# Ledger of designs, part 96: designed miniproteins, single chains

Each design is a single chain, and the fold is of that chain. pLDDT is the mean over its residues in the fold that is shown.

## One batch from the design tools (miniprotein)

Design m3330
Fold by ESMFold2-Fast:
Structure m3330 (fold): chain A 86 residues (1-86)
Amino acid sequence: AAVRSVRVTVDGTTVTVEIEAAPDALAEAVRAAVEAAAAVPGVTGVDVVDQTEDHVVLRVTAASEAAARAAGEAARAALAALDAAS
């Protein structure tokens, strides 16, 4: 699988999305997660807070806990769909 590991942690109005992928798949995985999270109503920001060759940590900020949970699930679903398409 192109995506090795995904961890999504929701803490109040903040979501941490941690992605491990093969270096050639990482950019596509990050784009998919960012686009999915940013599409959720109430999401106010998506930032890359750490990046290595095979690992990225994203921070999603939202206006409400419900929007944060929805953004986390959207990112997880997008990454699962990308991995299934490989």
Scores: mean pLDDT 83

Design m3331
Fold by ESMFold2-Fast:
Structure m3331 (fold): chain A 100 residues (1-100)
Amino acid sequence: SMKEKLLEVAKIAQEGLDKILKLIDEGASLEEIMKVIEETAKKILEIVKDNPEIQKIIEEGLEKAKEYFEKGDLEKALEVWNETLGEVLEELWKLVEEEE
């Protein structure tokens, strides 16, 4: 169901963000932080593979975040990724409301 997808995506997003924050606190490399973002994106893409508009949001957000990581701009990369996750959750919530 769409509600189950929303809850699963929200859980994956939160677990990913928690792991990123821990890595930042531990002084991990930008590469390690980027790997967490890529793994989070991969998990969400599998859940929303039948929702092409939401897949596009994730793919575009991931590409933009990677560009900032390549420039060494961790703050901007994380800002873009957090905005991407927020947009994904908003679109899933709209689909939940339409299903009811």
Scores: mean pLDDT 87

Design m3332
Fold by ESMFold2-Fast:
Structure m3332 (fold): chain A 57 residues (1-57)
Amino acid sequence: GLEKLVAASSDQLDAAGAALAAGDEALARTILKKSGMDEVPSLEELSEAGRLKRELE
């Protein structure tokens, strides 16, 4: 969910977003599993998580 995405590192969110944009769901899933994510999020959820991380600073 979104909460786990916000907890992930910015580098991991960027890498997962790039993989999803390229259509590589398996790579995105691998990156996110290292951050404790069991599900592949949508590009919208990744964008929203990045926005929320910036606002929480």
Scores: mean pLDDT 66

Design m3333
Fold by ESMFold2-Fast:
Formats: structure tokens, C-alpha cells, sequence
Structure m3333 (fold): chain A 61 residues (1-61)
């Protein structure tokens, strides 16, 4: 889990599938897709639940 979070903080999301992100973070596939899109393009709006998760993980800017 820690390795995946560190790579997401670095913007290296292409190494992980949506399914891998969903399983590792314990989120839905929809939320994992939002996380992946946000890491690739921080201008994308995410749901409040995903935003809170990103802030807790230290990924949200």
C-alpha cells in the first residue's frame, strides 16, 4: 500500500490499473478511476469523498 501511495504522490499512476488502485486503497472502481484521472490531470474535479481521500494520502494539491 505505501509504495502505491508514494508513486501516486509522484504522479506515476500509469504503472497501476484501476483495479489495482481500487483494491489497494479499498475504494470503488469509480473512485479509483477519479484518483487516476486526478493524478494525471489535477485540474479534473473529483467527488468530495475522493478529494478527502486524496488529502489524507497527501496527493491532493
Amino acid sequence: MEELIEKLREGKVDEFSIDEIAEALGVTKEQAEEIKEYVKNPKKKVSDEVRDLLEELGIFK
Scores: mean pLDDT 76

Design m3334
Fold by ESMFold2-Fast:
Structure m3334 (fold): chain A 68 residues (1-68)
Amino acid sequence: MEELEQRKKEADELYKKNVEKIKSFYERGLLTKEQYEASLLISKAFYYYLLGDFEKAQELIRKALELM
């Protein structure tokens, strides 16, 4: 609850870094389309988890697991 603004900034930075890495791996042919989509969903879920949106995070994790 404290430092909510800081948590959002940290979540934004972590999410951006994760997406960049995942996209780079996919462009290099290191990930299948399903692995790429699942990885993006997991990264987005972690972003929402850090912001306290647990319901959205859970939805995204379930979708990612269905792709794996």
Scores: mean pLDDT 80

Design m3335
Fold by ESMFold2-Fast:
Structure m3335 (fold): chain A 87 residues (1-87)
Amino acid sequence: MLSVEELKELLLEAFRGVYARDPALVRSLVESWERSSPEQQELALAWLLGLMAEEEGIPEEVVRQVASLSPEEQRELMEEMAAVARA
């Protein structure tokens, strides 16, 4: 299994690919996260993971591993992805 740091690096690389293809969509998603309930943020992350798997080919085991992260670890990952979109 990947470490949390290896998982984050892989996901941030895939996220940068998605961001490069549709910056407007990604910015909209990040803005939505700031206004969303925790439940809506979880759904947004699940949707983004699905998009990253489809567009960038992240493995299913990586998607399952992210789903198994603590809420705090998932939030940290989301904040790092948001930082990419804000740059």
Scores: mean pLDDT 75

Design m3336
Fold by ESMFold2-Fast:
Structure m3336 (fold): chain A 70 residues (1-70)
Amino acid sequence: SKEDKIKRLEEVIKDEEAAIASTRQHIADLRATEDLSDGKAGTLLLFLENVRQAAEGVRDLLKKKIEELK
């Protein structure tokens, strides 16, 4: 049913938001503890920012899908 689909998407969004929060914490820790002028630390930061942005994009698409199902 439509209601079952919405519930499943909400569960996926909850898991995605937990993953986003974890990635944000790793970014914050990296910014606080590492010299970002170091190419390796800077590259890792860019990678984590890209992962965060991609996950937020997926979350936002799922939220839009829920609104379309209502």
Scores: mean pLDDT 84

Design m3337
Fold by ESMFold2-Fast:
Structure m3337 (fold): chain A 85 residues (1-85)
Amino acid sequence: EEEQERAEKLAELIRTLNEAFELAVKDPQKAIDFLNEKAKEHPEYAKAYQAIRDGALAAYGAHQVDPSYALFAKTAAIVAAEAEL
């Protein structure tokens, strides 16, 4: 049961990271606001959302240099967020 809940939360964090990255490409502040609101609504997962926020911003920075580098930053963010679950 707990394994299923963890898997469902991880899937949500992956979707959240992708949404945050798309927001960051348009406006980095929108990604920050989006993830801060999620952390406020779910304080038990605040550290996971912080990892996703930091990862989305890192992926945005990497994307400005070369879009292919964004995938590396996103993968690191998912690993960091999963560690906080």
Scores: mean pLDDT 82

Design m3338
Fold by ESMFold2-Fast:
Structure m3338 (fold): chain A 72 residues (1-72)
Amino acid sequence: MKEFTDTYEETRRLIEEAKQAYESGDKETAINLLAEAYKRALDKLDFPSAIEVINAAKEMGISIEEIRKAIK
């Protein structure tokens, strides 16, 4: 069982970095950062944080399918 950490703060950091990448025209980096945040949230069963990643992706015009394909 994984211990709970500050997944909320880490997820927000990754979302902010993704927004910055998207605004600079680097959509691929934005998708990869969102995919990392989404995977981390799911790994810790932090569904509220996972939902925030999805909402941020929608705001940037990125589909959940693109995020899923970017998960490594």
Scores: mean pLDDT 77

Design m3339
Fold by ESMFold2-Fast:
Structure m3339 (fold): chain A 73 residues (1-73)
Amino acid sequence: LSGGAAAAIGEARRAQEETGVISGENFVAAVKALAESGDVKEEAVEKARELAKQGGGVVSGEEAVRLIEESAA
């Protein structure tokens, strides 16, 4: 994993421990930044949006980690 993807996974795990969830808006923004840096595939951004939509505007930390790991470039 790139440094960016590893840092994002760390933040998602932290959110999981604190509240169990991440704001979908914040998660989509983070994944978009990773895609722009080449740390994850471009389609990860749309997957992040769909995940946030399915969660009613929030994403679990475990779901966030899984998406980043599956989408690593």
Scores: mean pLDDT 77

Design m3340
Fold by ESMFold2-Fast:
Structure m3340 (fold): chain A 85 residues (1-85)
Amino acid sequence: SEEERKKKILERIKAIENRIDDLTAEVQADYAAGKITPEEYERKLKAINAVRAIVNQAKKYVEQGKFDEAEKLVDLAEKAIDKIR
């Protein structure tokens, strides 16, 4: 159903948002501990912010009932966050 599809997309979005928050905290802690360079810190934060922008756009598509577009952005966000190390 449309409601079940919407629920699944929103659950995937929440999972990505949790991963963004955890990764942001990890990157900030690693930088504070001197484990990563300022250049690597800026690169990782820029990548994290790009994923956050994709997730925010996916939420807007969900609000508009554009579930196909929302799912494509969620897929993109999941792949993008997996590459941040």
Scores: mean pLDDT 91

Design m3341
Fold by ESMFold2-Fast:
Structure m3341 (fold): chain A 79 residues (1-79)
Amino acid sequence: MLKFVVVKGVPGEEAARLAIEFGATGVAYHGDRAIAIFDENGDIEGFIKRVEELGGEAEVLTGEDPVALAQEAVERLLA
C-alpha cells in the first residue's frame, strides 16, 4: 500500500532530501511544499517528526489507487 506525505512550511528541496533519508521511494517539490511517496519499508513517522521539528506540517494521504492518490497529492502541492 502506498502512502503520500504532503509537506508545507519547509523549503521543498529540504523536505524532499529528508524524505529520501527516511526511505521515500519518490519525491516532488515546489516552493515551500513537497510530496514524499513511501511504501511499507519507509520511516514515515520519523520523517513527519523531523518535518514538525523544522516548523513544517505533514499530512498523510493513504489509498490503494496510486493514480487517485497522486492526483490528490499534486493538488495539495500546487494549492
Scores: mean pLDDT 81

Design m3342
Fold by ESMFold2-Fast:
Structure m3342 (fold): chain A 100 residues (1-100)
Amino acid sequence: MGLSPKELAAIEAVKKALRDSGLYERLLRAGLLTETPLNLGYPRDLALTGADALALTIVEGVKEGLSAEEALRRYSPAALAVVGEENARRLYEIAKKALE
């Protein structure tokens, strides 16, 4: 399934929040941002980076009704530990608001 314009906006909002908060740099230094193979429906106009994979996992978690902690743990338990529960909830709410 292709990503909707709202899903693309949510991914970009989460990626921006990761960069603006310094979490992106922390996750890169920890070696936790990796390219993960995505489903065949992923649009080719999205550059597949570790940040894209993390943001997409959070967006999918919101759509599936997972908690913020469950969504980040699905990506990586180590990434949840680096991000922390408060920042995980912040990223989740950013994605949820963008999907509205």
Scores: mean pLDDT 74

Design m3343
Fold by ESMFold2-Fast:
Structure m3343 (fold): chain A 100 residues (1-100)
Amino acid sequence: TKEKVGQALLEAEKHLQEGLKAAQEAGIKDAVEALQKALEHLQKAVQALNDGDYEKAIEYLKKALKHAQKGAEAGKDVPDAQKAAEEAAKHLQKAIKELE
């Protein structure tokens, strides 16, 4: 439903921001870059949804998911960064399934 998609995207954004902060504080540049790209693609997906372009929204969410997963792997030695990135990835995947 629209409500499930909206909630999943809010949770994904929150966890990506938490993961980004943890990665920045730990100085893990690869995790910072991956999580910044995930946030950028998430913002593009939200814009596509607002425009009614579900195909583009799904494409951007899949890109955000790939970058969130990269952030989790790059941040694996920083538990707060890894867990936040993994939670973001779960919520992004949920949003993709609700839109497909």
Scores: mean pLDDT 89

Design m3344
Fold by ESMFold2-Fast:
Structure m3344 (fold): chain A 68 residues (1-68)
Amino acid sequence: DPFLERLSEIFRSWSERNDVEGALRRLDELAREAERRGDQGMARYFAEYREYLREVQRRQERARRLLR
């Protein structure tokens, strides 16, 4: 599944580079691509993962501000 392969690459890059903003951008691209192809199930799946990563980003930003 090419969508799942790209999702794995996004999570690998996020884990190794801590690039949450880049991961969010790529997940948005995947969701839009799934919508264009009429795959509403995959579009919802990627939207849920984007929300999860945004929550992680909010927690990391809060931690940086508190621990600076």
Scores: mean pLDDT 75

Design m3345
Fold by ESMFold2-Fast:
Structure m3345 (fold): chain A 64 residues (1-64)
Amino acid sequence: MDRAALEARLAELERAAREEGVASAAPAIERLRAAFAAGARSLEEAARRVLAELEPAAEAARAA
């Protein structure tokens, strides 16, 4: 998974979390998006871990 793919997934999760009311996830997603914009490759690993944590919550919100 590359940086562009992770950034796209972050945007998707941010949208899903906002629409489905998973507001507690939004600050973490925003921090990662800002870090990606700064161009720090080391953040790709951190972003991947946070995405793995947030994706189940966003999926559950969509399923509700």
Scores: mean pLDDT 63

Design m3346
Fold by ESMFold2-Fast:
Structure m3346 (fold): chain A 86 residues (1-86)
Amino acid sequence: MKELSLEILQKAQEALELLKKVIELSTDEEIKKKAEEYIKEIKELLELLSTNQGPVADPQAVLDKFNKTLQEAIDFAKKALEELEK
């Protein structure tokens, strides 16, 4: 459990860093807007992780959703940065 939480936090930091680079380097307003939307979603999921508690609330389900969103954000940012290098 400790390892999963640290890995998710590291992925969140990586995703935010990559998305920030996309916003800085891209001149396309649509790409910038999409990157900003991912940043908002990641922040909302971080808040959900800290506030959602209950006897039936499984943090695993929240972590699974968060991991999916982080993977999508990282993939999007890497692809956008690759296109900027060419």
Scores: mean pLDDT 74

Design m3347
Fold by ESMFold2-Fast:
Structure m3347 (fold): chain A 59 residues (1-59)
Amino acid sequence: TSSHGLLGTLYKESEDQSGTFNLDSVLAGARELGASEEEIAQIKEDMELALAGKLPPPR
């Protein structure tokens, strides 16, 4: 897309962080994919466990 909308901002933040397994990057990617706030909240919870050195439980 050629717009400077939310998607562009989030995508840039995700890449600029150069983190493939960071909470912020995961959430930005989910939003870019079109996930809802509820889905993002779920991913955040799962990633919290991953960031703590644990794998998220199977859902």
Scores: mean pLDDT 59

Design m3348
Fold by ESMFold2-Fast:
Structure m3348 (fold): chain A 65 residues (1-65)
Amino acid sequence: MLTPEQQEVLNEAIRRLDELRAAGASSAELGAVLQQTVQEYKQRTGYIDHDLVERMGEYLERLLG
């Protein structure tokens, strides 16, 4: 389960993806934002959270499908 901090990171990523998609961003651009968010989280915490990454990926797939 996501922590409150991880949930906030997910919610912010979702908001950013929605804004970029509405502005006509490509799938590649959306994927780059997701990768950047994951990398920033890893640099801050020293870990990649598999649950956070999975939920971000699920949202991106729903947004593109």
Scores: mean pLDDT 76

Design m3349
Fold by ESMFold2-Fast:
Structure m3349 (fold): chain A 89 residues (1-89)
Amino acid sequence: SELEKRIEEAAAEAERAIAELVELAAQSDHPEVKELLAETQEQVRREIARAAAAYAAGDLEGVLAALERAREIAREAIAKVREILAKEA
């Protein structure tokens, strides 16, 4: 039950981070931001697919790890987009 709760929390956190990234990226027409968003969305989709595969295999720890990676990927992308926007380059 505790692991299931952590999975639900990680999924919600990943979803929120992805939404924040999309909203932040929408503020810019910079090619580097568009490329980073596309690459990040692809990486996140791969982690979500890994989470689904782990779940089908009964590997709940694998589900949690994949969702935590998806969250980290999105958060790192948010930081990079903020750096690009701050430089006004």
Scores: mean pLDDT 88

Design m3350
Fold by ESMFold2-Fast:
Structure m3350 (fold): chain A 62 residues (1-62)
Amino acid sequence: SYKKAVEELKKAIQEKNIEAAAKPYMGIRTVALGELENKNYEEAEKNYLFLVDALEKLGEKL
């Protein structure tokens, strides 16, 4: 699930497909929030940094 969402988001960024990016972006954000709730701060930070990079590359706020 998570690995698939990461791959789908990377593909959406490569293709500049904002609509395709929305669902995997939200899925990864949900995982990052769960990591924060479980005090897994290192993994949460990695996911949030990836999401910030994705927004910058897409040129849009999701």
Scores: mean pLDDT 79

Design m3351
Fold by ESMFold2-Fast:
Structure m3351 (fold): chain A 71 residues (1-71)
Amino acid sequence: SEEDIIRKAEENFELAKAIADAMPGAAAQIYAEMARGMEKLAKEVAEFKKATEKLLELARQARELSEQYRA
């Protein structure tokens, strides 16, 4: 369901944050990969507007975090 997609995306984002906190040297790459995965999934579930919106929002946050860790 759309709600399951949103919930799983949020859980995966929280897991990525925990892994990035444990491995700061890999954080930029972890967040960049998360952003790409969420952007790709958003295209695959484009008919589910709320899920797509949430996935793209999480992708934007991941992109921002990736750039912060590269700086």
Scores: mean pLDDT 87

Design m3352
Fold by ESMFold2-Fast:
Structure m3352 (fold): chain A 73 residues (1-73)
Amino acid sequence: SVADVVARIDALLAQARATQDLDEQIALLERIRDLADRGAREAQRRGDMRSAVYLGSIAGLATMQIWVLRKEK
């Protein structure tokens, strides 16, 4: 469900905030992006446009943050 996907993303975000390891932060953000992308596509297939836009926004933000962090490596 969308609620299960959001709960998993929240747990991964908490882990990303707790770590000081740049590589671990990037890996956690990649997992968030992949979960959010899959969730957005599933919501879109079901006609749930609100959840699709919400999860797509999370995926986009995670993608931008990964790009910024990789530039600092």
Scores: mean pLDDT 86

Design m3353
Fold by ESMFold2-Fast:
Order: sequence, then C-alpha cells, then structure tokens
Structure m3353 (fold): chain A 85 residues (1-85)
Amino acid sequence: SEIKKAARQGAELYSAEAIRGAGYEVQAEIVSDDPELAERYRKESELSFERAKQLKQSLDNIDNPKTAKKGAEEVNKLKKEVEES
C-alpha cells in the first residue's frame, strides 16, 4: 500500500537524517578550538535533527489509523523537499 511505502521511506529518511545530525555534532566537538568551523557543523547538525523531528512526527501520524493518510502525505512532501535541496 502507499501508506506502507511512505512508512518505510520515512523511516529510512529519519535514520539517515538522525545519523547525519549526530555525525555533525561529533565533528563540531572535534573542531571545538576552531569556532567558525564548529559553528558550521553545529548548524548542519541542527538542520538534520529538525528534519528528523519532522519525519518522526509524520511517522507517528502514520501509526494512527485516523491520521495515517495525512502522515503518508507529510512523509512524501518531506522526501521531495530533501530530494530538491
């Protein structure tokens, strides 16, 4: 079903963004003596975690039968935004 497809794709994208965010957070710590570079890594981390948060909310909507269609539409919109970035 389209809802199952959106759930799978959303979960994969959530994992990718969460891993990316954590990776940038670690990089910011490694270069903490370079304030400008550390700030760039922190901003990248923040953007990835914000995307992951939006995806988690959309996936939670998919898990509820009353909001599942809306959640799937939200995942599809977020996926398109990432692909167009």
Scores: mean pLDDT 87

Design m3354
Fold by ESMFold2-Fast:
Formats: C-alpha cells, sequence, structure tokens
Structure m3354 (fold): chain A 92 residues (1-92)
C-alpha cells in the first residue's frame, strides 16, 4: 500500500545521504544514471513494475560500488534490499 511505498522512499533517501557523505554527490548522479539505463533496458522485455525493481537494484549496486567503507557498503545493501521488498509489497 501507500505506507510501504513511502517507507521505501525513506530508505532510498537514507542511501542517498550515506553515499553523498562517503563518496560525494557525483556518486549519487552515477547511481541515478545507472538506474535509468537499467530501467530502459528492462522495459524491452519486462513490465514497468519489474523494470522499476531492476532500476532500484542497479541504483543500489552502483551506490555500494561507489563507497570504500565495507560497513557503509553493507548498510547501503541492507537499505536497498529492504526498499525493494517494500516496493514489491506496495504493489499488492
Amino acid sequence: GLEDYERALELVDRMIELVRKHAGPEAVDRALKAAGEAYQKALETKSPVEASIEALRAFTDEMVAAVPDPEVQAEIRRLGDEAIELYKKALE
């Protein structure tokens, strides 16, 4: 429902804050570009919903790759995985 979607957005905001703090704003821009490219590619064979999930995975992967701290990488991965699950639940 709407609450699950709003919670997913809160987790994405926390990921953005962590990446900006540890890798800078250009790392966030790269993650957004990777997400957009993944979305467009996924739309060739998948629904818009499935494409959005692929985009959020690519976003998370790029953010994890951008930060040098393993503990911060683990937290971003955790937040991204939780956001994907909440996004899927929001669509029920």
Scores: mean pLDDT 86

Design m3355
Fold by ESMFold2-Fast:
Structure m3355 (fold): chain A 68 residues (1-68)
Amino acid sequence: MLSKEEQVEKIRLYAREKLSEIPGISDDQIDSLVDTAVHFYTERGYSEEEVLELIDRIVRQIKKRRAE
């Protein structure tokens, strides 16, 4: 089974991959959003499923705004 630290790395990779699909997104924005997702998991006790859903929602909203 994955430790919480391994789950955090999994969340980081998932968020980074999803966010990198967005045209015109900056590295600073990616880092900020990845950090936010990890913060919700580690500090607020959200489940990995809840955090992945949050990431998907954020990515979807940004894709609509950044799709050029």
Scores: mean pLDDT 77

Design m3356
Fold by ESMFold2-Fast:
Structure m3356 (fold): chain A 55 residues (1-55)
Amino acid sequence: SPLDAEIAAVEARMRSLFDELATAQAAGAPQEVIDALRAELSAEWDRYVALLRER
C-alpha cells in the first residue's frame, strides 16, 4: 500500500541518519553538525509514529 511504502521510506531515512550520526561522532564533527543530524532523526521519528497511527 502507499502507506506501507511511506513507512519503509521513513525507516530507510532513519537508518541512513543513524549511520551518518555515528560516523560524524566517530570523526569528531562539530557539535552543530551532530545537533542537526539528531534534529533530523527526531523529525523522521515523529513522522514514523504519525504514519503508524494511520494503520
Scores: mean pLDDT 87

Design m3357
Fold by ESMFold2-Fast:
Structure m3357 (fold): chain A 89 residues (1-89)
Amino acid sequence: DEKKKEELKEAIVKLAKELSDLPEEELERQAEKVIEAFDQLAERARTEMKLPDDEVAAFVAQAEQQLEQQFQQIKEKLEEIERKKKEEL
């Protein structure tokens, strides 16, 4: 179902966007959880949605591509946080 694909993709994108809006301390803690959650979502899309391999592969690739952009923003924020901590020490 196209609706289920959109819901999963939207959930992944929403999760990544919410993390980019978090305060610095919370962002550091949640970064690892997001990576783990993404891996689990990709696996569940394959096993639970029972889609043909071609459609699952396309969906996972698209979701990974979208999440990659948000992860880059998160990494930039984490690097800035680390830079500030080093300046204080």
Scores: mean pLDDT 64

Design m3358
Fold by ESMFold2-Fast:
Structure m3358 (fold): chain A 88 residues (1-88)
Amino acid sequence: SEEQELLLKEAELIGKAVEYLTEQVRADPRASPEEVARFEELTKKAKELVDKIRELYEKGAPLSEIQKVLDELVKVYKEALELRDRLW
């Protein structure tokens, strides 16, 4: 459905946003190895959730199942933003 396709596109956009935050942190010479590693873990988790959403979409899974995984991805994104805001 169009709604399922929109959720997949939202998931792909969020996944790219987490990756972009990680690249910004990795490029900052002030970032500690621990901070970089934390963002890399969030990027890996985001990618896994995006891949799971794509698989659910391809299988024609119910909107509710796709939304549940998307909600998990949004939590990862919020964690990445909160960590970014604390980097000073």
Scores: mean pLDDT 87

Design m3359
Fold by ESMFold2-Fast:
Structure m3359 (fold): chain A 72 residues (1-72)
Amino acid sequence: MEVVELRKKAIEAYNSGDYEKAVELYEEMVKVAREKGDIETEKILLRNLAEVYRKLGDEEKAAEYQAEIDKL
């Protein structure tokens, strides 16, 4: 499955207020990037996850993903 398709579904879930589904889809994309060893794509996706968690008001989760980016 193409990462672009997963991203579109994640944005649709986000816009409909289904943040749980958006997180699930972005996490799946991160897993695919990690399996491929694509560190640059992984960083971008982790930033997207941090933004979703900020929208949820979960600052701790957002900071956790930012720390993961800093380690890469």
Scores: mean pLDDT 79

Design m3360
Fold by ESMFold2-Fast:
Structure m3360 (fold): chain A 88 residues (1-88)
Amino acid sequence: SNRQQADQLNQQGNDYRQQQRYDQAIDYYQQAISLDPNYSQSYANLAQALYRQGRYDEARRYAQQALSLDPNNSDARSTLRQIQRAIS
């Protein structure tokens, strides 16, 4: 229920991210986190959108939160590697 609704919000956010509408994508990912705060994928999705906006400190924190919830979240790991490359 909450996980399923959060997943639907993540899918809507992903659609906006693909359109490079990052502010709208972020809003949907934040709603997904509010609905299911233990869903690693919502944090990973938010981190990627923040990274695309150059908001590296926020992106890193949310990617780390995603990995805290699920150490195997490949999206969050990928985002952290992208951030490290961007700031190195």
Scores: mean pLDDT 92

Design m3361
Fold by ESMFold2-Fast:
Structure m3361 (fold): chain A 90 residues (1-90)
Amino acid sequence: SSIEKAIDLALKIEEKFYELSKKDPEIGKELKEIRDEVSEVLEKTGDVKEALKVFLEKAKELIEKALKKYPNDPLAKEAEKLAEELEKVL
């Protein structure tokens, strides 16, 4: 099962967004919204894989926004790489 690796990758992506949120409160707000949406999916379905797929979709949108705003930010680029790895294991 790739689920444990997927959870680890999702947590690493969250950490990159958390670090970015220290300089950009908007990213912090969007991260909280992603957490709320993922929690709702998990509560309704009990399916961790489905919750992780929703997380990946929302995380990719936030990464795109972050890279447009901060094209050379290493945290945003690291989050993008981690999201690509997460997509491969889901």
Scores: mean pLDDT 89

Design m3362
Fold by ESMFold2-Fast:
Structure m3362 (fold): chain A 88 residues (1-88)
Amino acid sequence: MISPLEKELIEKGLYRLAAQLSKRVADEALSRGDYETAGDYYYHAGLFYLKAGKKDESREMFEKAAEAYRLAGNVDKAQEAIELAKKA
C-alpha cells in the first residue's frame, strides 16, 4: 500500500510520459499528411497532460488536435478539441 501522495506523483510521471509518446506519434502522422491520426494522438496527448497537471501543454495539444481535425475535415472533433483547449 502506497500513500496517496506517492501514488499521485507516480501517476503524474506516467501520464507525462504517455503524453510525450502520443505527441511524437502525432508529429509523425502530421508530417506524412495523416491529419485524422495526428488529431487523435494530439487529443490523447492533451488528455494525458491534463491528468499530469500540465495545463499549458494540455492546451497546446488540444489546439494542435483541433487544427489537425480541421485539416482532416472532421468539424465535430475539431470543435470538441477547441472546447477542451478553453478548459485547460
Scores: mean pLDDT 85

Design m3363
Fold by ESMFold2-Fast:
Structure m3363 (fold): chain A 70 residues (1-70)
Amino acid sequence: SMEEKIEEEATSLVETLRNAPEATVRRVLTEYAEANPEVADEILERMLEIGRELGASEAFLAAVREVMAA
C-alpha cells in the first residue's frame, strides 16, 4: 500500500541520515522532494515523527523542517 511505502521510505531515510551533517540532510532531502513531489510532504512529516521516536538530534529535526518549509 502507499501507507506502507511511505513508512518504509521514511524509516530508511531517518536511519540513513540521522547522523549525517545537517547540510547533507538538507541537500539529500531537497533532491528527494524534487524527484518525488507526489509523496515528499507525507514522507518528510513521517520522518519527523520517526526521528522524534528514535531520539534523533534537534539538528536533524531542524533540517527536515527546513526542507518541509521550502
Scores: mean pLDDT 87

Design m3364
Fold by ESMFold2-Fast:
Structure m3364 (fold): chain A 75 residues (1-75)
Amino acid sequence: SMAEAEAELQRLQAEIEALAEEARRRGSVSEEEFRRIQQRVRQIGQIYASNKLSAEQKAIIERIEAMVKEIGEIL
């Protein structure tokens, strides 16, 4: 549902911001945590494809994708 997508976007943004900070500080993160985050990003991408999101929600998804890329480049 849209409410679930909105709640997940908020949680995912906070968790990815924390993971990106850890990656910057340590040069490494848990492979399991990164895998879970990538999976959740894919799920949000599917919700995006199935539902019309606001410009604000789209911007959040784009920021999340950028942070996932940054983490992958650090690792």
Scores: mean pLDDT 78

Design m3365
Fold by ESMFold2-Fast:
Structure m3365 (fold): chain A 63 residues (1-63)
Amino acid sequence: SMSEAERAAEAAVVYAASDRRDLALAHLKRMQELAPDDEALKRRVAAALESIGREDLAAEARA
């Protein structure tokens, strides 16, 4: 089962792939609020965002 933070992370990547930047950012913020110290999750999400060419959002995921 996925945590709420993992679901927020997945939503952020889906919205990023759909060029829905504001929604992607909202879900990245939700991920960070739910799991502020989960550096492994942040790195996985940043890598996923970089793989689809969204370095702008990958930087936000690492913040």
Scores: mean pLDDT 85

Design m3366
Fold by ESMFold2-Fast:
Structure m3366 (fold): chain A 60 residues (1-60)
Amino acid sequence: SEEQLEAEIQEALALIYLGIAKIDVKRGNLDAARETAERLRSLGYDDVAKEVEELIEKAK
């Protein structure tokens, strides 16, 4: 259904944001990674946002 396709597209976007945040953490751009975590939470992907937040804490 169209609803299933939309859900898959949103999930793919969340994974793209996760990838960007991982790169930002590795580069020391922790503020940018925090912004990405907030974006993920606004999209309803709390588990993915938490993964980003844990990566930020480990990078300190």
Scores: mean pLDDT 85

